# Designs tried in a protein design run: designed miniproteins, single chains. Part 22

Each design is a single chain, and the fold is of that chain. pLDDT is the mean over its residues in the fold that is shown.

## One batch from the design tools (miniprotein)

Design m748
Fold by ESMFold2-Fast:
Structure m748 (fold): chain A 100 residues (1-100)
Amino acid sequence: GIEEVFEKAVEEMLPEAEEKYEELKDAPEEEKKKAVAELLRKVIEKALKLSEELPEKEREFVRRLAKLVEEALEAQEKGDQERLKEVEEEAEKLLKEYEK
């Protein structure tokens, strides 16, 4: 299901995330934020690929979640706290739709 897709995507990215953490531990905060954003985008890309085998309803959920993650990353890069809050609220609504 969806949980397994995201768990596998995250597990696949953990070695790269650990390597980046060690490389950037003394780097400027902006470089660390950029690396985290790039890793999250890779996790979403892997999750979208893995979701191709899921039923349409579950694939649509993964696509909608991917969009929200991208919007959150863009808002964070721009320092837009209001947009981050709006994206968080939309993510909560999406999760409630999936539970139903």
Scores: mean pLDDT 80

Design m749
Fold by ESMFold2-Fast:
Structure m749 (fold): chain A 94 residues (1-94)
Amino acid sequence: MTVTVELRDEAAYRAALGALQELERREGWSVEELPERDGVHTLVIRTKREYPEELRVHVFIDPETGAAVASVMLAKPGQEASVVLAAHVLPPLE
């Protein structure tokens, strides 16, 4: 399957990229960085298999530390629970 993720925050983008690169290594996914346009970072994700689930990328930025945490998840349509496939923590920029 092919999924496109758009992120406006640079720390969120770097955290998401880290989590997705882990899945590129583990699962053989392809992650392509498109050129930045109008402050929007775009990632194109291609998985080796079709998933019937929805692929979700969530990023949380800690307001106290500035650390970004990205989680890549599979959620079945209409199901509350998501399965976390990979997570990445990006420390605050110095």
Scores: mean pLDDT 76

Design m750
Fold by ESMFold2-Fast:
Structure m750 (fold): chain A 80 residues (1-80)
Amino acid sequence: SSSDDKIKKYMSESNSLVDDLFAALNAGDIDTANALLDKLRDLLKKTKEDFPDNSSLISYIEGLVDQAETALERAKKELE
């Protein structure tokens, strides 16, 4: 179904964003990592708007946001 295709697309896009974010952090590029986190948060917001009853998908992307936020906070503290 078109909904199933869109769910797979959002999962794929969220995974790509988090992979790119960790690559940016490994390169020491905090500005790029922040921009990618903002994009991941925007995708989560869009997922909640398009699939408000898909708790599994929402929880999955929320988990990726939490993982990215934690990694970015740790990277920022290591620069102190």
Scores: mean pLDDT 88

Design m751
Fold by ESMFold2-Fast:
Structure m751 (fold): chain A 92 residues (1-92)
Amino acid sequence: SMEELEREAQEILEKLEPKVKEVRELLEKSEELKEFYEAKAKEASAKLKPLVEEANAAVEAGVGAEEKIAEAVKALLDALEEIYKEVLEKAK
């Protein structure tokens, strides 16, 4: 259900919250890390675009929207976690 997807997304976001804070503080202190983050975000956006477009098409068609939205949301959260991990690794 959409409610289950929202709860799962919230749980992932809560798990990521300490990393989000740490990454934000690092990006404020380093222009190099900010540029690295922006480049990684651009690459991730390009890779995820077809999956987001499939989710949007399913919403417009009114068929299979929940499954496609769930797939897109999970892929977006996984990409965000990987970007944060790479920023933290580069900051060492």
Scores: mean pLDDT 78

Design m752
Fold by ESMFold2-Fast:
Structure m752 (fold): chain A 93 residues (1-93)
Amino acid sequence: DPMLEEVRAAIAEADEDGDGYLSVDEMVKFLRLLAERAGVEKIPSDKVLRVDAESMIKVLDLDQDGKISMRELMAVLRRPSSLASLRRWLAKL
């Protein structure tokens, strides 16, 4: 699935600290990078993306008190349903 490669690239770029975990702020960066890679012309503000980032972390059930490990995130995002959710999110931007 080409979406998985775009997701991996965006996650790696969003991990500013290089600690292998994504904070809410890093999830916002991930979503912005994913939208840019998907060719979205009008990307919402970081404040709007933060609401979606928090929702995504909760839906994934891998939250470590506002963080998610990259390994666990990638494991969930390999699921077709998770990729479909990301595609629907991109489509509604």
Scores: mean pLDDT 71

Design m753
Fold by ESMFold2-Fast:
Structure m753 (fold): chain A 60 residues (1-60)
Amino acid sequence: AAKEAAIRFFDGDGNGTLSNKELQQAIHVLQELDLLALFDADGNGTVSAAELQHMVRELA
């Protein structure tokens, strides 16, 4: 569930928008922050490509 949600938001919405390197870096940091809590707690039930890119940049 968590992994599939992450792939959907990152790969599904960010595929072609996010670099593979940025994606891996974001996943690493998000895992430490609790990926589920970060996406759900922020009310990010639907993460847009723009929001995802912004978050990845902040984390990177």
Scores: mean pLDDT 51

Design m754
Fold by ESMFold2-Fast:
Structure m754 (fold): chain A 70 residues (1-70)
Amino acid sequence: KLSLSELEKELKKIEEEAKNAKTREELDEVLRRLQQVSQQVDFSNPEQRDLFSKRSSEIMKIVSEKLSEL
């Protein structure tokens, strides 16, 4: 599983990829990476759970908005 700092780094990277994505394939890759990261989150740790919840929600908003335009 990822540490809190590793989780924050990966989520920030995925968010940047989502913002830069211009194709459906790029958005699908962002979603796939977010799913991979979710499998490495310790949901029994409230700090990791809250961080993932907040950042993944933000990423999903970006992805949903872009997918609706395609």
Scores: mean pLDDT 83

Design m755
Fold by ESMFold2-Fast:
Structure m755 (fold): chain A 91 residues (1-91)
Amino acid sequence: MMKVVVAAVGDGTLEELERIAQRMAERIKKELGAEVITASAVVPAEDAPFLAEGLKAHFEEQGYLGATATSPEDADAAVDEAIAEGKRKLA
């Protein structure tokens, strides 16, 4: 079964970031039937893009599909990319 890690990182509250990660996870689970792990971290806004990119690369190196976001707007794009890549790998 495909394993996916979703992470929401940014200059918000932990509860807000967890809500974003859970929304991302539910879309991926629905579309791919994948096992999804969620992560959230509060970091300064200037550090968030670097952490998100690093986490995605780290997850992918470990054999997971990674979907990372720093804002709600980024979350939808990240999920769409992950679903497309996941469907490609399942074909």
Scores: mean pLDDT 82

Design m756
Fold by ESMFold2-Fast:
Structure m756 (fold): chain A 60 residues (1-60)
Amino acid sequence: MRALVISEEKIDPAEAEKLGVKIVDKERPGLTVITETASDALEAARILKELGYEVEILEK
């Protein structure tokens, strides 16, 4: 099941790229990270929170 990590804040793509996190722009105001598993989404959310961003995890 694909999982999404959503942020309503602007994420620094250079910092995310250094940590191996892929970011895509979505229709929502913030940036979205697409992951293939919930465990990858949890790891991406942890990294983004360490960088000071607020994120939400959606499973689909």
Scores: mean pLDDT 58

Design m757
Fold by ESMFold2-Fast:
Structure m757 (fold): chain A 73 residues (1-73)
Amino acid sequence: AAAAEAAAGAHGQRVMDALLRNPEETSRLLGIDLRGKSYEEILALLKQALGATDENTAAIDFAERVAKRIAEE
């Protein structure tokens, strides 16, 4: 169903945009606190929240980039 895929895509895009902007928006959208967590903890939470699998390389790459940014802050 194209409507369900479009809705999931729009939600995913909003999460990805927030993840790129700041950790506070990310924590709010996911309902979890990502601040003060290690890179590995943030990465695991982001992969879970995004439904990332080995077959979804773009989501995995995005989760890794965001987790690294948050951990480096």
Scores: mean pLDDT 62

Design m758
Fold by ESMFold2-Fast:
Structure m758 (fold): chain A 79 residues (1-79)
Amino acid sequence: MDKELEEIAKVLEVSVEQVREVIRTYETVVGADGLEAVKAAAELEKLNREQGNQRTPEALELHEKATRPQHEGALREAA
């Protein structure tokens, strides 16, 4: 489990702790596997980097949306 989170964190250039927080928040918000959501975001980032193109803003937006309705999310700004 931890090795998958480390891989995702490296691709998205965030900490493993942030990935774990997104997973927890995603489950609360969507009621689905947060791990699958962050894995999808990491896959998109990998593909874009391998192509030598720009980073995919969609990958960043995906994990941010997981915390959107919850202020307990680690990725949210204090309002």
Scores: mean pLDDT 63

Design m759
Fold by ESMFold2-Fast:
Structure m759 (fold): chain A 99 residues (1-99)
Amino acid sequence: SMEKKLEELKEYEAKYLEMIRNGEVTEEQKEEMIKKLKEILETYPEILEKLSEEEKEQIKKVLEAIEKNEVSTAAVFRALMLLVKILLEEGIEVELVKL
């Protein structure tokens, strides 16, 4: 069950990253991803304790880039997917950003 959901997320992630590369994701969708990323961190602050040091650094760099208005859509999406995967492993399902 969980393994299947993780596989489905992996396929979703690959397809979404391809759409980002092709310029098919809007600025409004990027802003929605940023909002969801912040909401997850506010709702589940303990999630940071479940990340590896490398993953914590990734999230930190993405948040810093967001504050500087320098973040790429791909970087935001990858950070969001990282948190979604960790929550799913804890039994918490998060609504995926609609394209």
Scores: mean pLDDT 82

Design m760
Fold by ESMFold2-Fast:
Structure m760 (fold): chain A 96 residues (1-96)
Amino acid sequence: MITGVKLVGDITITSYRTLYDPEVGEYAVLDVEAKSAGKIVLTTDKPATAFLLDEEGKIVSTSSGDGVVEVDIPKAGKYKIYVTAEENAEALKAKL
């Protein structure tokens, strides 16, 4: 799934977990602490979708890509990024 991560801005990934849900498949969860607006660039081994959630658990944005997924961090704050294969994205979104 995720094969690389590049951070642009004053951004820290505080946790990275790979999880499995029988109704979704494999997905990753990144806990993010941003001190500025910026970008997280995820390299993936196949087409993937990322959901950016704010501290309240609301989906702020959805980003997709084939081998590279760019997640824009709009401002300082705490976020979660949920990442899955494009084929699993709708099933994962239903659980967010």
Scores: mean pLDDT 87

Design m761
Fold by ESMFold2-Fast:
Structure m761 (fold): chain A 57 residues (1-57)
Amino acid sequence: VEEELRALVKGGKDVEVRKVGENEYELTYSYGGAVIRDRYRVENGEIILTERTAEAA
């Protein structure tokens, strides 16, 4: 799952992956001069983006 999540954001730098729930992951990475925070849920083998925020770095 972590490798698949990293592949989804391969354009991002300094990718951090955290498991925040049993089937929930948070990714934080730099992209285009911003810090992006993604929240993903894994259901039945599918990776679903549930939240995305962007802040100026």
Scores: mean pLDDT 77

Design m762
Fold by ESMFold2-Fast:
Structure m762 (fold): chain A 80 residues (1-80)
Amino acid sequence: MLEKLMEEARKIADSLNEEEKLKFVIDSSLTLIPEALKELEKNGDEESIKALKAYEEALKRVEAGELTPAEGVELAEAAA
């Protein structure tokens, strides 16, 4: 699941001309992340939980206008 979300985010980040699709992916990811976090917490996968929390923080900073989408992806990859 995490790899699929990161692959989709990367493909859209590479398409800088698709602003609406980028916003949709960010909004959708932020909606799905809390559910994915609960699933990972049940399994006790601490490393995946840390990676997903870092990804969520990066996306929230992009949504707040503090980071560009490219900077958000870089921060998420550094935490994974």
Scores: mean pLDDT 70

Design m763
Fold by ESMFold2-Fast:
Structure m763 (fold): chain A 88 residues (1-88)
Amino acid sequence: RIEELKERVLKLAEEAASETDPDKQRELINELIRAIGELVDAATPEEYEEVMEVIDKAIELLNKIPDPVLRATGIIALAVEKTILRNR
């Protein structure tokens, strides 16, 4: 079932990157952070590399956000989740 979580993460990252309303963009970033937390928690050791690749793709999408505070907030949160996964 991690395939569904991977698809949800990428969809939320794409929606956040394309959103122009800062309030909705913040909500999408918060949903993305939660979805990545769920994905990291669900991942088995055999899936860690593919989950890290999904996080990296989400970070690339968030780099397109023009608001520097929202961009930094999302990227930092995703980098923390990636670090948690690496240290398991």
Scores: mean pLDDT 84

Design m764
Fold by ESMFold2-Fast:
Structure m764 (fold): chain A 81 residues (1-81)
Amino acid sequence: SLVDVILKGLEELRKLFESKGYLELAEEIRKLIEEVKKLRNDPEKAKELVIKFLEEQIEKYRDDHEVRLYFQLLLKDVKEL
């Protein structure tokens, strides 16, 4: 499902941030994953929630090129769903 594709992308990003020691970012993604799971039967709301989160993180980390790039790559993938 669309939601399962989004959840897979978020889980991969969470694991990536955890592996890099970005523990606060990994925890924020974990919280987002739990919110997206509540929207399993509402894929349009799940997609909108994730897009909004990623856009807010891109703005927050605008000066952190690596972190911003990971959020931008996932945002592109989610928008193309």
Scores: mean pLDDT 90

Design m765
Fold by ESMFold2-Fast:
Structure m765 (fold): chain A 59 residues (1-59)
Amino acid sequence: SSRAQRVLDLIVYLLSRGRLDEAKKLLESYGLDFDKMVSLIKQGKYDEALAMVEKGLKK
């Protein structure tokens, strides 16, 4: 969904700025695993990262 894409974009932005604590809190607020999300983003697996966010949002 558009909302999931915006959440993923925010996570990527926070990680790019070294705002790791804020990225972690955001992910934890959706019940998402920080280490797994960071791993997917580092590997360029954005489709899998987006699917993970979508599951957290329960759309």
Scores: mean pLDDT 84

Design m766
Fold by ESMFold2-Fast:
Structure m766 (fold): chain A 92 residues (1-92)
Amino acid sequence: NDLEVPKIESREELAEFLEIAIRGLELAKEAGDYKTAADIARVVLEAVKQAAEKGLVSEEDVRLAEEAARAAEEGNVEEAIRLLRELRERVE
């Protein structure tokens, strides 16, 4: 499935999107669907990069999303979930 990158216009919208993405990662982990987990983390990274371009988040927030995407690509979905939860706490 091609996951569409959402348009993020505010920190509140980003926090809501991160909550949905974290739930998606939890479900993908339960299903053993590592490809979907990696795809979700990639879409999150793209959304966070776009949010940074708009001045909504910092370069450090982008780094957390990059680390989460790498963890998911390496099959470490639990670490990806942990990093995205940390990112969500920072943007609330």
Scores: mean pLDDT 86

Design m767
Fold by ESMFold2-Fast:
Structure m767 (fold): chain A 94 residues (1-94)
Amino acid sequence: EEEKEKIRELLLAQTQALVDLMLKNGAPEEAKEFERIMQELIDLILNNDDEQAIQAALDAAKPRLQELLEKAGVTPEQLRAAGEELKPLIEEAS
């Protein structure tokens, strides 16, 4: 339970940071779809103990999530900045 809660907290924080960047760039539709996909992945992680199924779902979602970020004008530099801001949560989840 505690491990799943840490993963959820990290994913929610990452999702919110990226959604905020997308909204700032004037991409509310892309932000909305990104948030929906991330919420579905979080639900899968919380409700499944099958690591292989979770990994497959993450790998399947990755191209679409990247497409949405690119359409919203989120740069690799902005992604790195968001990642650095979340680094303390990532270290706690490790």
Scores: mean pLDDT 74

Design m768
Fold by ESMFold2-Fast:
Structure m768 (fold): chain A 94 residues (1-94)
Amino acid sequence: SEAVEYAKKFVETKNVDDAQKAVALAIQNILEQKGVLDEEELKKYYEEMEKLDKSAAEVLKEQLERAGLKLSKDAAETFILLLKYENKRLKEFE
């Protein structure tokens, strides 16, 4: 998916435009319900997100559940890549 590729590009380039494109494409994938995760995969990916940013993971999960939407694999991988990188940056700045 383009979302994952833009997230990978952002990690390499550190260009915020690539991160914004990754997020927008990830949201589109969720709304289109393409490549949705099964129950076991959803649990695994949300657990990984919670370790990186518990509040963001909880908000995402709650919003998607209320909308009757399931997280897609590409969106999950995109968010995890971005969260891992932002955690490193925040640790350097506060």
Scores: mean pLDDT 81

Design m769
Fold by ESMFold2-Fast:
Structure m769 (fold): chain A 83 residues (1-83)
Amino acid sequence: MQAMRDKIRELRQQGYSNAEIAKKLGISQGTVSRMVRQIDDDVLQQNSSLMDAINTMVSKGFPRTLAEFFALGFGVDAALSIS
C-alpha cells in the first residue's frame, strides 16, 4: 500500500492523469482515484499541521529555518545523525 502511494505521488508530480496512472500501475482508475483522495487528504492534514507548527514558531520569534528544522526533522535529523 505504501509503495503504491509513493508511485502514485511520483506519477502525479510528472503530470500524469488518474487514468494514465491506473494504466501504468496496472490497477483500476477507481482505485487510483480513491488513493489520490487519501493522499490529498493526508497531505492537506499533514501540511496543514506542519504549516501551522512552522507559522506558530515563526510568530513566536523563531526564524523560519529553525521552524522548518523542527517540523521537517527528517532532513536535518538525518544530517545530524551522520555528523
Scores: mean pLDDT 63

Design m770
Fold by ESMFold2-Fast:
Structure m770 (fold): chain A 88 residues (1-88)
Amino acid sequence: MEKEKLIEEIEELLREGGFPQEYIDAVREQIREAIKAGLIGIEDLKKLLEEAKKAVEELKSLDQAEVQAQARAAARAGRAAVEARRKA
């Protein structure tokens, strides 16, 4: 059960980070196959979880910058429209 719990935590982190479901499914299957083949254990899963946390934080930072850029562009367009209306 410990391995399944770590896999679930990795899946949840990737989902929260905005990774596509198809990518999450592929990662889950690869992890399960590697466990079945005896290639990875609990310690390897813990390292993958730590890497997933870092990747999610990096993506969230990028998404925040993109959202901020979109909000700034919308604010500029709104101000320009109001200014054009005032001069007309």
Scores: mean pLDDT 69

Design m771
Fold by ESMFold2-Fast:
Structure m771 (fold): chain A 60 residues (1-60)
Amino acid sequence: MKLTDEQIKALVDAVKGKAVTDPILAGADIDRDGKVSEAEAREVLRKHGYSEEEIEKLLA
């Protein structure tokens, strides 16, 4: 249920405005514009079993 370190890094990079290339992150991109908002990233992490505290640390 947990994401890999590579997927977490890709998610953090996508929140910083880089284009989404990972299929999991593409599912988080509601507008399909290649960008992931912090809210979308938090939702993906919650679905994969991360706590709010863990999410804050990953997106810091």
Scores: mean pLDDT 65

Design m772
Fold by ESMFold2-Fast:
Formats: sequence, C-alpha cells, structure tokens
Structure m772 (fold): chain A 61 residues (1-61)
Amino acid sequence: SVEEAGRKMAEISGVPVEDAKRAAESSNGTGAGAGAYLMSRHGVTPEQAAKAGRAVAELGA
C-alpha cells in the first residue's frame, strides 16, 4: 500500500513520510519514478533511491 511504501521509503532514504508517500503515489507504482523523485527533490543517493523505489514497486503505490 501507499502507506507501507511511504514508511519504508522514509526509513531507507531519511525523507519525511509525507514526501515519500507523495513520491510513491506520483510514480503510479513505478519504482524508477519514485527513486528519481527522491534523488531530484531530496538529494537521495542512487543507492538509497534504488532501494526505496524497489519498496514502492513491491508494496504498490
């Protein structure tokens, strides 16, 4: 779910849960989109973004 994906992304990247949830929703379940959002908006590293994006893809958005 978006809530689970958001919490997981926040844990992985250190980004606030609200922003992580927004990234998950705006990517329409696409891990790549969520990861790109985190990198461009929050300066998350590619490694962290990849882990966060995978969580979005697996949990749904």
Scores: mean pLDDT 73

Design m773
Fold by ESMFold2-Fast:
Structure m773 (fold): chain A 91 residues (1-91)
Amino acid sequence: ESLQKAYEQGVEEAKSAKSQEEIDRLVHKAIVLLKSTNDEQKAYALGILDELANKIPDSYLQSVIEELIPLTKHKNVFISTRALEVLSKLL
């Protein structure tokens, strides 16, 4: 439940972004949070990236993909499933 809530908070923050500058900032933040040891921060970052998948700048695509690949094998099924869903939107 806490992971679902964190993910949904990430989606809502991403939906509130109105400019490319705000999108770039949120994508950068998400990349940093995917590297966190905290699963709620990873879920929040996945929510941001899921909502912004078609708006991720080309300059960040490689970094996003590189961080998502190991998460598809994460021990927490919520995180691994969401990471796979985001990756499928980027490929």
Scores: mean pLDDT 86

Design m774
Fold by ESMFold2-Fast:
Structure m774 (fold): chain A 78 residues (1-78)
Amino acid sequence: SVAAEARALLDSEATDEELVEQMRRIVEAARRFAAEAEPEERARAAERLRRELELLREAEAPEEALELVEEAVRILEA
């Protein structure tokens, strides 16, 4: 779900504020997922989200949005 949400942002006409709000939701989703998921599931989610992060960087997403996605990756990799 977190990867699907990040991917949707690349295809949308979302404003910077909307992108940041959605990334905050991704961080919260990552925290809930990490609390319940097996280590392998967390690793796969982190890998997919890291790929989405690179696409967002290439698309020149706002720094605040990129920072939040990095936080979500850190949570999943912990």
Scores: mean pLDDT 76

Design m775
Fold by ESMFold2-Fast:
Structure m775 (fold): chain A 72 residues (1-72)
Amino acid sequence: SAAEEARKRVAALAEELAARYVHGPDQERRQMEFAWILQNDTLSDAAFRAALRRFGVPDELHDELLALRRAA
C-alpha cells in the first residue's frame, strides 16, 4: 500500500538522518530516539518540528518530513 511504502521510506530516511545529524554523548540511544520521533504519529506538528530543531535537522527538511509523516 502507499501508506506502507511511505512508512518504509520514513524508516530508511530516519536512520540516514540520525546518522548524519545526531552525534555526541549517548549517540546510539539518541539516534534511536530521533528515528522513533520521525515515525511517531502521536506528536503534534509543533512538537515534531521542535524535536527536529533539537536534533539539528535543517529547517528546509522539516516540511518534507512532516508531509511524509502525514502520508504514512
Scores: mean pLDDT 73

Design m776
Fold by ESMFold2-Fast:
Structure m776 (fold): chain A 82 residues (1-82)
Amino acid sequence: SPSELTLEAEVLESLGRMYYWLGKKFEEQGKNEEALELYEKALELFEKALELYKQDPSASEEEIALVEENIKEVKENLEKVK
């Protein structure tokens, strides 16, 4: 069974993906200020998820790598809407 840390990380990661998706939708509409706010929230959530995954010795390296890639993508899109 997943640990409590891994379950919390999965919830935060899912929320981060939702904010990231919404940020992309606002960016597509030229709403860069709103996209910026959503990307900042996504980044915070992904960074918290990564912290929790790294604290859990049962967390997969694949899950950690995926969150790190999502953080990289959000940071790149954040720079585009500043």
Scores: mean pLDDT 87

Design m777
Fold by ESMFold2-Fast:
Structure m777 (fold): chain A 66 residues (1-66)
Amino acid sequence: MSPEEIRYLNRLALAASDALHAGDLDRAIAIVEEEGRRLEAVSENPEAVRRARDLLLAALRATQAG
């Protein structure tokens, strides 16, 4: 991952941190989707935001499905 993707990944994970700590994967997914959309709209690198969001969402959904 690029350094920019890692920064966005950390920011999205931080936004969902309370839900993740509580084990509330549904809420964590919703927060990542919402915050990811907001960040994409204002970012100078929307592709990095999309890649970070998609990676984190894939990990959360895989955990939810398994």
Scores: mean pLDDT 84

Design m778
Fold by ESMFold2-Fast:
Structure m778 (fold): chain A 83 residues (1-83)
Amino acid sequence: MATPEALEKAVREAGATEGSARGFAGSYQLQGGDPAKAAEHFRRGAELGRKAYEQATSPSARLAAEHGYRDAEIGARVAEEFA
């Protein structure tokens, strides 16, 4: 079974920020350590972040949204590898 620590390490190694990796590990633990549920949750986060990117009207808002959905896509991919 994948641990929250293993998810944090894998997400960080895949290129997400340290803060995002810890947040994803916390979400994974909240989902009961179920990688499939975590993957769905992170995929949903990526979808919302992409919508925010498309709707952003300033460069700084676009950059923040892009970082958000990219990190969420990394989290989803890593969680899917553990499922």
Scores: mean pLDDT 77

Design m779
Fold by ESMFold2-Fast:
Structure m779 (fold): chain A 92 residues (1-92)
Amino acid sequence: IAEQALRDLEKGDEVNALVWARILESLARKYEKEGDYEKAATFYEQAARIYEALGNKQKAAEMYRNSADAYEKAGDTEKAERWRQKAEELEK
């Protein structure tokens, strides 16, 4: 999904890339509500990468923070710290 959105962005289809980012964000929230934090984290991470590629640093940072929080709840403290640092970098 993220790979397809990035290809669409490379072709100049920012609208299609944004649609994919929003779908991934919605899926992440669904899995988070279901307690599947690992899946939620991976979908937030994928959405973050698309927003970053689109140049939307604020939205990318938000998604990286959500991914980090979900990874922490899943017990993956290493990935949680990595994405928290990435979000902080984008907010500068």
Scores: mean pLDDT 83

Design m780
Fold by ESMFold2-Fast:
Structure m780 (fold): chain A 79 residues (1-79)
Amino acid sequence: MLEAEEEGEGLLEAAKRAAEAALAAAAQHPDVEAEAEVTEDSVRLRVVDRERGLVYELEAERVGDRARVRARESPLAEA
């Protein structure tokens, strides 16, 4: 499992762009599924890569004047 967490002012917009890119990529790959929930103050992204047996998850939320972004990669069997 690989995990990363960051906090900053531009991270919410970066997370929204990442969600859009992931959805576009998943549309071109039948073994990849992507789900995203995007609001003004939050992003949730889940990508299931069945060929590699991996799940990628990204969560971003506004915390005051900043955003917190958490990303993780895990085996599909653990998701």
Scores: mean pLDDT 77

Design m781
Fold by ESMFold2-Fast:
Structure m781 (fold): chain A 75 residues (1-75)
Amino acid sequence: DEASKAGREAAEKLGFVGPMGASTGAHLGGLKVGGPETGSYSGLSGAMIASTNPDMPGPEAAGLGARLGVEIASK
């Protein structure tokens, strides 16, 4: 969806990998779709996904984190 795409693209543009890159990309994706609170949940989710899945590419973890953060913020 839009948050996942935005988070993935942000991580790719920044060139960051690993949990920090996933967190930053996810935060930017969540921020774009749901504002600052959603961005914070997305950033935390991206970092956790990347930390628990070390074989996952950073942009992929960022996209998943952005989506999960949007879902958390909606509850």
Scores: mean pLDDT 77

Design m782
Fold by ESMFold2-Fast:
Structure m782 (fold): chain A 71 residues (1-71)
Amino acid sequence: MEEVKKIEELEKEVQEAKREAERLRVQYDADVASLSEEEREELRRRAEELEKWVEENQPKVKQGIEELKQK
């Protein structure tokens, strides 16, 4: 039971980080004309940081779900 909650919490965090990174990427592309180069670079950095965190934690969620399926 507790393992399920832990995996669900991590999955939620991964999904939220993924959505936020996607929003930052969309904003980077959409607001090209209104954003300064510095602001665009900040959006890109934040998106990259979230993407790295997702890459590190997404496999953990997948492994946890797979283990739960086997039980």
Scores: mean pLDDT 75

Design m783
Fold by ESMFold2-Fast:
Structure m783 (fold): chain A 68 residues (1-68)
Amino acid sequence: AEELLLRAEMYIIAGAVYIRIGDLEGAIRYYEEAIRLAREALRIEPTPEARLTLESAEEALREARERL
């Protein structure tokens, strides 16, 4: 679970970088992958940290799609 959660957090950061450079499609791809990893982590160990990471990724994806 730890490696999945760390990777999800890294993908959220990558998505944010893509937003800053104006690549909304790239950001969306990274946020979708972060959601997938966070959901898998939550399935293995349902922790508050995993829930927060999933929520953050889902909100980031929503905002990125609204800008597209």
Scores: mean pLDDT 84

